# Designs tried in a protein design run: designed miniproteins, single chains, continued (2). Part 100

Each design is a single chain, and the fold is of that chain. pLDDT is the mean over its residues in the fold that is shown.

## One batch from the design tools (miniprotein)

Design m7471
Fold by ESMFold2-Fast:
Structure m7471 (fold): chain A 87 residues (1-87)
Amino acid sequence: MSEEELEGLKKLLSQILSPEEFEVANEILEEAYKLDKEGKSPEEVLKEALKKIEEKYREGKLSDRAYKILSDLFKDAAEAEKKKLEE
């Protein structure tokens, strides 16, 4: 993930999530970006992101809508990166 892609995702999420949900999403995106920069695989980055999303959802910090949006976003991103590595 590039810094430009990260900023684009933050802008999109800020328009569709509440301010409180966006703060949670921003934390998860920043952690995912750090793991990617450290050379972790797309699968490992996805696994850690999904764990954090589920944790915040269980704590009541994410709505059902936000949980689905974030989970789908990270799954789609991981599948796209995996497909690039297989081709």
Scores: mean pLDDT 79

Design m7472
Fold by ESMFold2-Fast:
Structure m7472 (fold): chain A 62 residues (1-62)
Amino acid sequence: HMEELEKEILEKAREAIAKGEVSAESEEELERGARLAALAVYLKENMDDETVRKVSKEVAAA
């Protein structure tokens, strides 16, 4: 489930920041990134890699 993935990614990101391995400007930026990462993982697991790649490329080009 996406919600569980989002929490797991956010937790790992917080740990990396606490260790000084990663820096982020704000807590909100972290949460936003975690949500997008969880969505990307969910789509990759439920769709073929080719479709995910195509959609990601179109979004990046927009």
Scores: mean pLDDT 65

Design m7473
Fold by ESMFold2-Fast:
Structure m7473 (fold): chain A 83 residues (1-83)
Amino acid sequence: KVDELIEEYKKKVDELIKELEKYSPRFAENMRKAAENDFKEIEELKKTLSDEEIERYIRFSLDVHEALALIAKVNHELAEKRK
């Protein structure tokens, strides 16, 4: 069910944002705003796309957020190591 996937997406993104707040509050805020825009786009896409297409889009968007969070974490760790 697409609604269940949206709730899972919200939960996972919220977890990523909370982790990022520990070492990059500005990046966390940017990710929160990006996720809010994604949720608005998904609601519009429900009108034209199939449930399978929406599911793929949600999974892809989550993968992108996870990758960006990892990049931010790596950059933070590298900066700390150089100190």
Scores: mean pLDDT 79

Design m7474
Fold by ESMFold2-Fast:
Structure m7474 (fold): chain A 99 residues (1-99)
Amino acid sequence: MTEEDIKENEKKIEEKFEELIKKADPETRKELEAIKKLLEAYKYLSKAYKALKEGKYEEAEEYFKKFVKLLEEVRPFVDEKGLEELIKEAEETFKKIKE
């Protein structure tokens, strides 16, 4: 997988994060906690991809697990379809970088 392909997939994932936050129920938007968890998930995904690019596969897998765990914690508060699409895109990108 090329550097340009990785950057393009990172952009797609970022767009899915923005869409997921935007589609959040108005009541959950008042609860800063859900938004904070989505932001933390995004940061862990970024750390996972950085570690993966640096050949730190064990560290990358740990960060990716934290990313998924945080997304599962916000599942009741966000669009389920958007969440599943986000996880799928992130997993496919992770696998392509690791290969």
Scores: mean pLDDT 76

Design m7475
Fold by ESMFold2-Fast:
Structure m7475 (fold): chain A 109 residues (1-109)
Amino acid sequence: EEIEKLRREVVEAAREVMDLAWELAQKHPEVKDLADTVASYAAGVAMAARRGDPEALRKMIEKLREATDALVEKAKSIPELQEGADRLREATDRLVELAEKYIEAVEKK
């Protein structure tokens, strides 16, 4: 039950990251490729969580952090993107925290 709850929370948080990345891509074509990459890795996190694969989750989390860092760095030169990028960073950090809790719960069982 606890593991299933964490799995649902990870999937929901991943959808939020995907939605925020999609919004950034739609408003600002300059970050489309980076936003698409963030969305792809967030989808990868959700898929790994649905499969109960802690190793795949760890790898997807690392790639997601790298992609979000790249987008946030690019957004520093574009004032209109800064609020959206900050929100994406916050959502990504939350997803990573939930995924790490899920990994811990699965590995302890």
Scores: mean pLDDT 86

Design m7476
Fold by ESMFold2-Fast:
Structure m7476 (fold): chain A 81 residues (1-81)
Amino acid sequence: MEEEAGKLAAELVIERVRRELPEFAELVEEMVEAALAGDSTGAADAAQRLVAEASPEALAAVREAIAAAQREAAERLEAAA
């Protein structure tokens, strides 16, 4: 369930960022894929590049997209149980 939840959240985050923040989609995808693979160093490196390149407003939007995707993933998995 935890692995399945992570994969669903990852897909929702990537889809949302590609739609709303396409300039940062590749960095967010790289960060999320590294996190799913258990590559904490790769995830941290991608996050650092995102922080360095994104404005405070864009960074807040990315965090909101991640939080929204995690909430939706949890709700869908709860409904499927």
Scores: mean pLDDT 77

Design m7477
Fold by ESMFold2-Fast:
Structure m7477 (fold): chain A 120 residues (1-120)
Amino acid sequence: SAEEKLKEVDKIIEEMEKKIEEILNDESLSETEKLQKINEVYGEAYNKIMDIVSELIEEGRLDDAIELVEHAKEKTTAVLDKAAEKAKEQGWDELAEQLEHQKEVTEEIFDDIIKKIKEL
């Protein structure tokens, strides 16, 4: 169901948030290493979300796909915003800037996906 797919996305994003918090709290990692690991975690979450979106599109469930992408955009940008704020508070200015940039890129990518689905 659409509700079950949204809950699956919530679990993916919650796991991403948890891993990002663990990376940010790891005092053994440099800012560059934190950024690399966050990018890996983000990429894994993005791929899992896109697999769900692709499944909904294949099933002709275009409205459900749009709702799921909008939901994923809101949840993912909130996680990145929180991570950027924490990085800034720690004085990790480069990491904070890169996380804010990733948020903007995320918004653009998901908006483009929504636009493309609406054109189907």
Scores: mean pLDDT 90

Design m7478
Fold by ESMFold2-Fast:
Structure m7478 (fold): chain A 65 residues (1-65)
Amino acid sequence: GPYDAAFNAAYQELLDALGVTSLEELLAHPRVKAAGLTREDVIAAFTSDDPAQVRALLERLLAAP
């Protein structure tokens, strides 16, 4: 459905923005900790099936030092 396509697009944008190819690589990325995010926060966004949560996660990751 349209939500699946939007979610997959947001997911791929996030992976591309951080230069990673998988959720496992993302969870190991130092920017996750720098953004004040836990592994559980990242997994919750991706298991939500909500593209808005994935995009909010990307904004937080890009704003990290």
Scores: mean pLDDT 78

Design m7479
Fold by ESMFold2-Fast:
Structure m7479 (fold): chain A 86 residues (1-86)
Amino acid sequence: EEEEKRNRAIQLAFLVQWAVKELYEAKKRGDEEKAKQYEDSINELTRLAEKLGEENLQLVQDAIDFTNKRIKEEEALRKKLEELAA
């Protein structure tokens, strides 16, 4: 029961990481409709995780935060490399 909820939360964490990356790419290309769809998906995945309990919601939220941090770090590195190449 508790292990099943945790395993479901791990699946939701992987899905939300994918959705966060897709949201970033949609925003980058100016696809407002797809960006909204991915934002709605992230909200729904988070809502599903909330039903699994506080610790499982935290796992999914940590996955969102980690993925957003990684995207920002990768973009900062790309910008730095572009400036150094100029």
Scores: mean pLDDT 86

Design m7480
Fold by ESMFold2-Fast:
Structure m7480 (fold): chain A 86 residues (1-86)
Amino acid sequence: VEEKRKEALEALRKAKELAEKEGLREAADYLQQAIEHLEKGDFKSALDAVGQADEAVLKGAVSSSEALMELGRAISKAIDHLKEAM
């Protein structure tokens, strides 16, 4: 469904922006890879890349913050929308 693909892409772009603002370079790189895969129509590779970004956030986060919670919510929304678009 095109609408769910668009929602997933918007959530991924927001998550990448938040990861970049928090200095989580590895997470931001995986989120960029997820965006590129989704733009090419590769939903499975996009979902895998988002999972790697989520793990990178958990490993790279030094402290909890409202921004990290917002990043986590954006990643979760992207995963949900990607699963619904498949």
Scores: mean pLDDT 78

Design m7481
Fold by ESMFold2-Fast:
Structure m7481 (fold): chain A 61 residues (1-61)
Amino acid sequence: MKPSLVEYIEAELRRYVAAGESLRAAVQKATRKAMEEFPELSLEELSLAVAEAVARYRAEA
């Protein structure tokens, strides 16, 4: 089963934060990676998925 877009962004976000990046930098890097992996996504779909991934991360932290 392919991971959802939100799950992919959340995993990348967590990876960058664990590597010592700020949350802001981690969000930028995760967003860039999602754009490269899913080039067919609209900017609106990407923005909603990033917001959901960040919300999930903050709910756990």
Scores: mean pLDDT 79

Design m7482
Fold by ESMFold2-Fast:
Structure m7482 (fold): chain A 89 residues (1-89)
Amino acid sequence: MMEELRRKFLEFVLEQLEKILSAPSIDKEEVLELVRGIRRESERLGLERVARAAAEAIAVLEKPDVTQEQIRAALERLKRAVEEELATL
């Protein structure tokens, strides 16, 4: 049961990240709120790898002069952490 909840959460996160990354421009504030939510839920579910990757993405997104390219790179790293976690479930 817990593994199914973790899988469904990670699949949801992956779908949201793919949708955001396919957009022509990314809204920094909306994405920051989403990634903060991902970090909280990952910590609650014991997904330490994803929680750490989300924390690293938050650090990039909170920079006042962050570029679209830096945002995309941070989200791609988070996406990779999610894909790796899914592969181990």
Scores: mean pLDDT 87

Design m7483
Fold by ESMFold2-Fast:
Structure m7483 (fold): chain A 76 residues (1-76)
Amino acid sequence: MSQEELKAAAEVEIKAAEELIEELEKASGREKAILATALGITAAALDFIASLLEDEEVARRAREAAERAKEAVKKA
């Protein structure tokens, strides 16, 4: 993957994490479990992408999004 492709992937995953966090806060029962699982996978993807990014600003935003996602899963 090029750095430009990694930056694009980071932006997509950051947005996905933000949307999943919002949906998780509204969810209950079965839906909550599914969304928490999806958010956990998204957090892992963000940490991995951040580890490969040379752009410190994008890497920082990806790590911050991953931490927000992990925190939301813990509170679920």
Scores: mean pLDDT 85

Design m7484
Fold by ESMFold2-Fast:
Structure m7484 (fold): chain A 96 residues (1-96)
Amino acid sequence: MERIEELKEKAIAGDEEAYRELVAISVGRMIDLIGAEIDVELGVPGARERLIEAAKEAIKAFEAALEVAKARGDEKEAALYEKQIELARKKLKEAE
């Protein structure tokens, strides 16, 4: 089973440790995406390919976190993840 998917199911079921781990993964993927975007702006070799992969991984984590936020009734958190997914998808399209 994919780790993000497993953490999502556990967090929806009320596992606070799984929730914290999923949030940590989401934050890490966001940092990776920001770093890759900066590298693209600086013209670092291979940065565009890293941005594409970072965006795909970030979207996956954000989508899982969004489902957990919706299941918990956290409307503000859900709205933030929806915006992060929108931005990551825009970055992915611009990198292609």
Scores: mean pLDDT 84

Design m7485
Fold by ESMFold2-Fast:
Order: C-alpha cells, then sequence, then structure tokens
Structure m7485 (fold): chain A 66 residues (1-66)
C-alpha cells in the first residue's frame, strides 16, 4: 500500500540525513556513496522535494570537504 511506500521513503530520508552528517564528520567516501543511494530511493519513492533537499545537503558536505 502507499502508506508502506511512504514509511520506506521516510526511513530513507532519515538514513540519508544520518549518512550525510557522518560523512561530514569523517570524510569517508563510502558514507557519501551510501547517502547517494538513499537519496535516489527517496526520489524514486516520488518525494522530489525531500530528495532535492537531501541532494543540497550532500553537495554542501562534499564541497566543505574539498
Amino acid sequence: PEEDFAAVAEQAIADAKKLIEEFKKTGNPSLATAAGIYITLVDLAGNKEAAEELRKLYQEAVKELE
């Protein structure tokens, strides 16, 4: 059902945020890759606004480390 899909998307948003924060602290590229996967899952779940917000956070973290 759609509610299960929404729950998966909400969990993916939470996981992506955790991975981005940990990547920002550690600079570990594996965490960046994992965050990207979760952002893609959020986008595929149809939550464009959350996916775009997560992509901005991800790109800011990447730029801060470069």
Scores: mean pLDDT 77

Design m7486
Fold by ESMFold2-Fast:
Structure m7486 (fold): chain A 72 residues (1-72)
Amino acid sequence: MLSHEEANRKLRELAEELTRETGLSPEEAQNLLVRAYILVKEGREEEARELLLSAGVSEEMAERILKALKSL
């Protein structure tokens, strides 16, 4: 399993992909992903999905992010 530091690095990589896909700023993408990560770790995948979609992330990208976050 990945450490918290390694998980944070993976979150930043996902945030960069989000920025490229959606046009969100790097700070907005990172903040969004951190919040989604917390929700996923708490087992609240539905709220994490809603958060991502509300920020303009595509459904396909949101599901890929959720899958990646669960694997961290």
Scores: mean pLDDT 77

Design m7487
Fold by ESMFold2-Fast:
Structure m7487 (fold): chain A 97 residues (1-97)
Amino acid sequence: MSKEELEKEILVAMAQISLSVAKQTLKNLKSKAKTKEQKDLVEQMDKLVKEMDKLVKEMQKLLEQGASLEEIQKLFDEFKKKFKEFNSLSDKLNSLL
């Protein structure tokens, strides 16, 4: 395995781990959401999790196709932005609970 190949696998693995954490956080917060405002935040978080899941699947596909580190890194950077937005919404929802 080349260093570049290992770096690509690490980015995909990091995205998968972060997505799993986001899914568990959403599941927990979904059970606690009772007001319209809380439910609206959960819906926004659910949308972000679905978008993150699509990005992880695309990263996996690119890895299988032997795509460049640059191509996988671009998707990972988009994933990180959505994960940051998810955490911001999670913090807002926790402040309302």
Scores: mean pLDDT 89

Design m7488
Fold by ESMFold2-Fast:
Structure m7488 (fold): chain A 66 residues (1-66)
Amino acid sequence: MEEELRRQVEEEGRRLGEQLRANAKKGQKYIDEARELARQASKSDLKTMQRLIGEALRQIGAAFDL
């Protein structure tokens, strides 16, 4: 009985860990995109940079809200 409970706790812990990793990966991807957009925009136009960074930050917020 105790052995079964320990196995169930380990399985649930693994599932939770997978969900947390998936959420972290989504957030990291949006952060990487925001950095790249800022790098590209800074070479071309300040107005474009502000718009692109604002959009990227909006996407990051959506990813972490999940």
Scores: mean pLDDT 65

Design m7489
Fold by ESMFold2-Fast:
Structure m7489 (fold): chain A 118 residues (1-118)
Amino acid sequence: MKERTIEAPGGTITVKEEVVGDERISTMEADLSQREAVEKAVKEIADRIKKEYPGAKVTLEFEGHRAEVTIDEAEEALINLIDRDVRVTVESPDGRRLEVKITYKDGKIIIEVRETLP
């Protein structure tokens, strides 16, 4: 397990990263007082997807709806829906996959990023 920190006004979020087989799982837990740090984390994830997954198919799932979107639209959706359940799936033409899931429960925001390692 690796840990890193995202700092913003209003609080610090710890990112926990684990490698299980060929999958990397990053987990963050926050509350709404740490919204700025959560937004920073989402923007970092979106920037990484743009760099590492060029040409990928991006799918947004929210309230039972599924749509293919741009990564910029996915970033905006994740930020705007921090207090709701939302999922973004990224599928590269080479078969690599990354999933971002945000779950809101009992005043807590849980962000989980799952990525297939090359």
Scores: mean pLDDT 80

Design m7490
Fold by ESMFold2-Fast:
Structure m7490 (fold): chain A 80 residues (1-80)
Amino acid sequence: DKRIEELEKEAKEVFSPELYKLIRELLDLAREARRQGRDELAEGVVLFVEGLIEARKEGADEEELERLAREAIRYVREEL
């Protein structure tokens, strides 16, 4: 998935190592959703990660983004 690979590279440059680990976990869940044929779920995760990257570039607090990422991880795991 070229879009997920590109987001992973951008996230590594934009986020702290701690937040990047959570984003990487979210993107791995998106890859798993695609493998299961859950394309809408995978697209939702991709759009969510794009939103977090944009928010960080606009100066959003990393602690708040970490909280949102952890919540998204729980949601996606429950939907898989």
Scores: mean pLDDT 87

Design m7491
Fold by ESMFold2-Fast:
Order: sequence, then structure tokens, then C-alpha cells
Structure m7491 (fold): chain A 75 residues (1-75)
Amino acid sequence: SWLEALLRALVAFARDPSASPEERLLAAGIAAQEARLHNAPAEHIELLERMVEEMRGKSAEEQLAILERTAAEIL
């Protein structure tokens, strides 16, 4: 699905060592907004919005772990 493709791309982006924590947070926020705009299942929207809040103020390594955990719950 488009959501699966988006999440796989988000995880790949987050694994890039040149990406900053701020860029990862922005990308995660965009993914959550896209899911809401395209009327994804409510449980998936909740998981993505929770992911964004958990990532706030975290290190790049912690952000990647949160992203991978959230992607695994949806995929």
C-alpha cells in the first residue's frame, strides 16, 4: 500500500547518517499528516502521531528505534 511504501521510505531516510534529528522529526510529522489527510485507519494515525511525540527531543539513534518499532506495528 501507499502507507507501507511511505513508512519504508521514512525508515530508509532515518537510517541515512547525514539526516539530522530535526529532519527525521519533520519527515515523521509529514508522514503522520499524510496518513490523516488520506484517511488511514484511526489506529495507524494514532500510532504515527504517538511516534512523532515520542521522537521529540530524542537522539538520532532513539528516533530511528521509535520509527522502526512504529513501522513494524503498521507493516
Scores: mean pLDDT 84

Design m7492
Fold by ESMFold2-Fast:
Structure m7492 (fold): chain A 87 residues (1-87)
Amino acid sequence: SLEEELKKLLKGKTTFEEILEAVLNYFERETMWERDEEERERIMEEIIEKTKEIAKLSEEELEKLREALEERREEILERQRAVEEIL
């Protein structure tokens, strides 16, 4: 399950910066081949919710995580569009 994968991934992460990097890399791996933007958004929201629960994020940290994930989501979409234009 996503929750179990996140718990393993976040084990031993002690700073928000380490948590943020690990979660962003996990999101990219899980969604980089996903073509349904609604499904990608659903996965992003689930990651946010589970990370908040596991890492006990503050409201400020949760907002920063959301912003970083939304930025990564836009980058993935832009890369997918660039590949489609070349092929």
Scores: mean pLDDT 80

Design m7493
Fold by ESMFold2-Fast:
Structure m7493 (fold): chain A 67 residues (1-67)
Amino acid sequence: MKIYEKAADFLIELAKKYLEVDPEKAIRIANSLKKLAEVVKGTNPELAERIQKAADEIIEEAKKRLE
């Protein structure tokens, strides 16, 4: 399942970069990460938990930047 781990890490870093430029896009990427976490939860629950936590933190930070 190395492909999902690499995809998750790439999307997490991409969302973090968009927090500075486009917080709304960061939220959309984070929502995609939450969907990815659901897909991997059955095979790698540890990775799913890490992805979900990162996505939730990105969404919270993006909301603060939009206020």
Scores: mean pLDDT 82

Design m7494
Fold by ESMFold2-Fast:
Structure m7494 (fold): chain A 84 residues (1-84)
Amino acid sequence: EEEKRKEAAKLYVEKAKEFIAEDPKNPENQLLAYAAALAALLLDESEENRKLTEEMLKRAKEAGVSEEQLELAREYARRAAELV
């Protein structure tokens, strides 16, 4: 139901913020933050979630995350959203 999807999206937003807070310069944490933000966007297509996803993607690219790793993160996010 819609309420469960929105609740799950909030949890993924908090997860993304936690990854950034733990080590904002670590490429792995930035990749995980992007995956979490994208999962939140797939569950709730709000403007806030779109902006968060764009910011996390930019940070991951600046940290040197490869296109292959970004594709893996997108696959992870899709699978996570499907489980809700």
Scores: mean pLDDT 83

Design m7495
Fold by ESMFold2-Fast:
Structure m7495 (fold): chain A 74 residues (1-74)
Amino acid sequence: SERDAVVDALVAEFRRRYEQLRAMPETSEEEIRLAADTDIAWAEDYLRTRHGFSDEEVAALRARMRAVLDEVLA
């Protein structure tokens, strides 16, 4: 569905971005986590305002993005 495609695209781009940042020796874990919190907040607002996502659907996205960040930082 369009909704599934939007979520999958956001999560895939988030993973690509944070894998790239993690590979950079000058970027601290604290800087990565702060940037990720900002990107997650933006994605939550984007889905609510542009795609009509519910609070439950947005919470699921947040959990998925945080899980991706934890995998990248492991």
Scores: mean pLDDT 87

Design m7496
Fold by ESMFold2-Fast:
Structure m7496 (fold): chain A 63 residues (1-63)
Amino acid sequence: MSAEEAKARLEELLAELAAETDPARRQAIVSEMEALLRESAELAYEDILAFRQRAAAILKEGA
């Protein structure tokens, strides 16, 4: 997966997370994001940090 593909997938997952209200489905989305971030050697550290912070903010608001 290229950095562009990884970023596109992460943006998709963030949008799904923001729209999702079911805690079990939110956890599944977070797990998929975490796996993608862990496996994406193509992503810059700043991008990884930004996606993690954005996911955490959504989770804080939508619990």
Scores: mean pLDDT 77

Design m7497
Fold by ESMFold2-Fast:
Structure m7497 (fold): chain A 97 residues (1-97)
Amino acid sequence: KKQEEEEFEKIKKYAEENKDYLVKLHRLSRGIAEETARIRELQNELDRLKKSGAPEEEIKRVEAEIAEHQSTRDALVAERDKLKADYKAEIDALNAA
């Protein structure tokens, strides 16, 4: 028979991991959404500048800002994907034990 203590420790670890995971996932998802919204605003600004015949230097500035926000978003997405993979590996390990 499995000792009740071992089952309680497994449940406790699962609950702690799940809470930490959800907090981190929420923060990353919020960051990704904020960067996505900013990229969309900058893309709309870029479209307006191109249609109005704005100076090439101003167009290049907005393109550079889009690239910076895309880089930040990509980093947040990579961190979220790693978090999801790490969490899945930990849950799979708990289920195998």
Scores: mean pLDDT 81

Design m7498
Fold by ESMFold2-Fast:
Structure m7498 (fold): chain A 137 residues (1-137)
Amino acid sequence: STRQRVLELLDQTLELLRRALQGVDELTQLVQDTVTDPQTKQRLLQLLEETRRSLEEAIRHVERAREALERQDFDSALRHLRQAQTQLTTAEYRLTTMVGITKEGNQTQLTQQAQDTLELVQQATDLVNQAIKLLES
């Protein structure tokens, strides 16, 4: 059924977002260990903290959407998925900014890890967009 297919997409989304959140934690540790310029370190840590909060909000909204679907509350599910979409757009923008900063600073390891985390967020966004499309009447 459409409901079962959407639930499967949301379960896949949650797995990708949990992996992205782990990537943010690993990036935070890597910045602490490798970035020597204090201003660049503070800027990158701030971007990572904001990204972490956006990903946590996205996870919360996807979980609320999943619960709404279990109750066949499609309106609440769509509202939560739209909120998740907004949070994922914010996370993508911040990670893209971080990739730019680390690339200009020739921080190859940080750039690669940030790109890998960005890819997970982009994949999660695609799944959320698919779920929304399937639920639209």
Scores: mean pLDDT 92

Design m7499
Fold by ESMFold2-Fast:
Structure m7499 (fold): chain A 95 residues (1-95)
Amino acid sequence: AVSVGSALAHAETGAEPRTVRATDRVETASGGPVQVSLYAATTAETRLVKEATLRHGETLTAEFEAGGGGVAVVSIARAPGDRITAVTTEVEVLP
C-alpha cells in the first residue's frame, strides 16, 4: 500500500525574481521513508524544484527563484508501506 499526502503554501513576491526557500516536513505513523516532490507554481508554469527521500525527522529544503507577484509551493509525499499523518510546507522570501 502507498500513502499519499500533500501541502500547499503561498508566498508573495514583487515583479522582479526573488530567492524563495521552501522547507517540507512529513510525519508518518511508523517512521518509514517518504518520497517528497516539491513543485513551484506561478501563473506561467508549474515546475519540479526538488525531489528527495526523507527519513524520520528529516526535512527537504529547496531554494529557487520566483517573481511575477507570487508563487505557490505544492509538496506531494508518498510513503510505500507506511501511513502519512502530516505534511507541512513553510515558505520564506529571502532578502
Scores: mean pLDDT 82

Design m7500
Fold by ESMFold2-Fast:
Structure m7500 (fold): chain A 64 residues (1-64)
Amino acid sequence: SLEEFKKALEKYKEDIEKAMKDEVGRQLVADSLKQLAEKYGLEEISKVKDPDEAIELARKLLEG
């Protein structure tokens, strides 16, 4: 569910911000977000091919 996805993101928020500073870290974050989105049925994120776009969609869902 969307709530479970948001809770998972909040739990790892600081670790995600640290990883985002490196290009390799950004790719790993995007891949992890897509796997979580697929697990919770969030097709809008899981089908996104661009890592930066996937991360921005996840951020918008957290803020909304």
Scores: mean pLDDT 73

Design m7501
Fold by ESMFold2-Fast:
Structure m7501 (fold): chain A 82 residues (1-82)
Amino acid sequence: MKEELARELQEIARQVATDQTVETQSVQAIIDGAVRTIGAKIMKEKGDASEAVKAEALAKAKEIPAVERLQIVLEEAKKQIA
């Protein structure tokens, strides 16, 4: 799952980095990906994988400004572009 998400985010980051334009729809996908990535990190720190904790972690991740979420996702993807 993390590898699949990372590859998907890497493809989007590559489009931005290689002189290609990212469409508005792709920007929303990056934001959604960032929310999931941050939510997964919060769950790992709590050591709890119940659906209730997942929902709470996702809600907290969504409170992070969209720009910051986007930057987190792009930086993680860029590290994998090599």
Scores: mean pLDDT 54

Design m7502
Fold by ESMFold2-Fast:
Structure m7502 (fold): chain A 84 residues (1-84)
Amino acid sequence: TIEMLSDEELERRTAEALAAMRAAGKPEVELELVRRATEVALTTSAEDIIQAVEEEKPIAEKLPSSRENTLELLERVIERALAR
């Protein structure tokens, strides 16, 4: 499913998710991780994207609450990158 998204659709869906997370009171650190992963996914190769997301994983594991939402979005970014 996510692998069928265009760059524009991925950006839109990420923006919607970030807006929902912000409305739910999620910390800005979690929002920044999602933004960064999405930006990397749009501008780099799949291998580089996977490596960048893996480097962010330890930080995501330390984030208070919403870790699941952040990881889900990161996983979707990785899946989309692998489809390219």
Scores: mean pLDDT 55

Design m7503
Fold by ESMFold2-Fast:
Structure m7503 (fold): chain A 73 residues (1-73)
Amino acid sequence: MTLDELIEALAEIFGVEITEKNKEAMRKVLENYLKEKGRKSKEITYEDVKEFLKDVFSPETYERILKALDEKL
């Protein structure tokens, strides 16, 4: 999965308008998170995504996002 695919899926789940500015902001947040984990943003794994979502969102929101990502990816 690419970082761009993740950003697109998350924005659709949250109903956020994907502008060039919003996409860049989300990319920077995710790249910083992955950098702290020693990962490359272009080679993001599903496990990296699960850890990110679990750290950032409530359990109820996490489960909803994870299900929606599984349906889209």
Scores: mean pLDDT 69

Design m7504
Fold by ESMFold2-Fast:
Structure m7504 (fold): chain A 76 residues (1-76)
Amino acid sequence: SLAEANARLAAIVAALPPEDQERVKQAFVRGVKLAMDGASYEEVLAEVKRLLEGTSVTDEQAEEIARAAITIANDI
């Protein structure tokens, strides 16, 4: 659900260093925009991972961010 997607994203952000938090927010917003424009999960995930390169974000966390972005895009 939208609420579960928001809760998971908030938990990921809260666990990260402050310097990475804004980058996660920007990657998430970009992911939502791509999903709204019809991008696949694989395309959204690839872009999220690219934008978060060099941060402490794990591949599993990037996958959760991509899933949350698609869920939110589908609820708009």
Scores: mean pLDDT 83

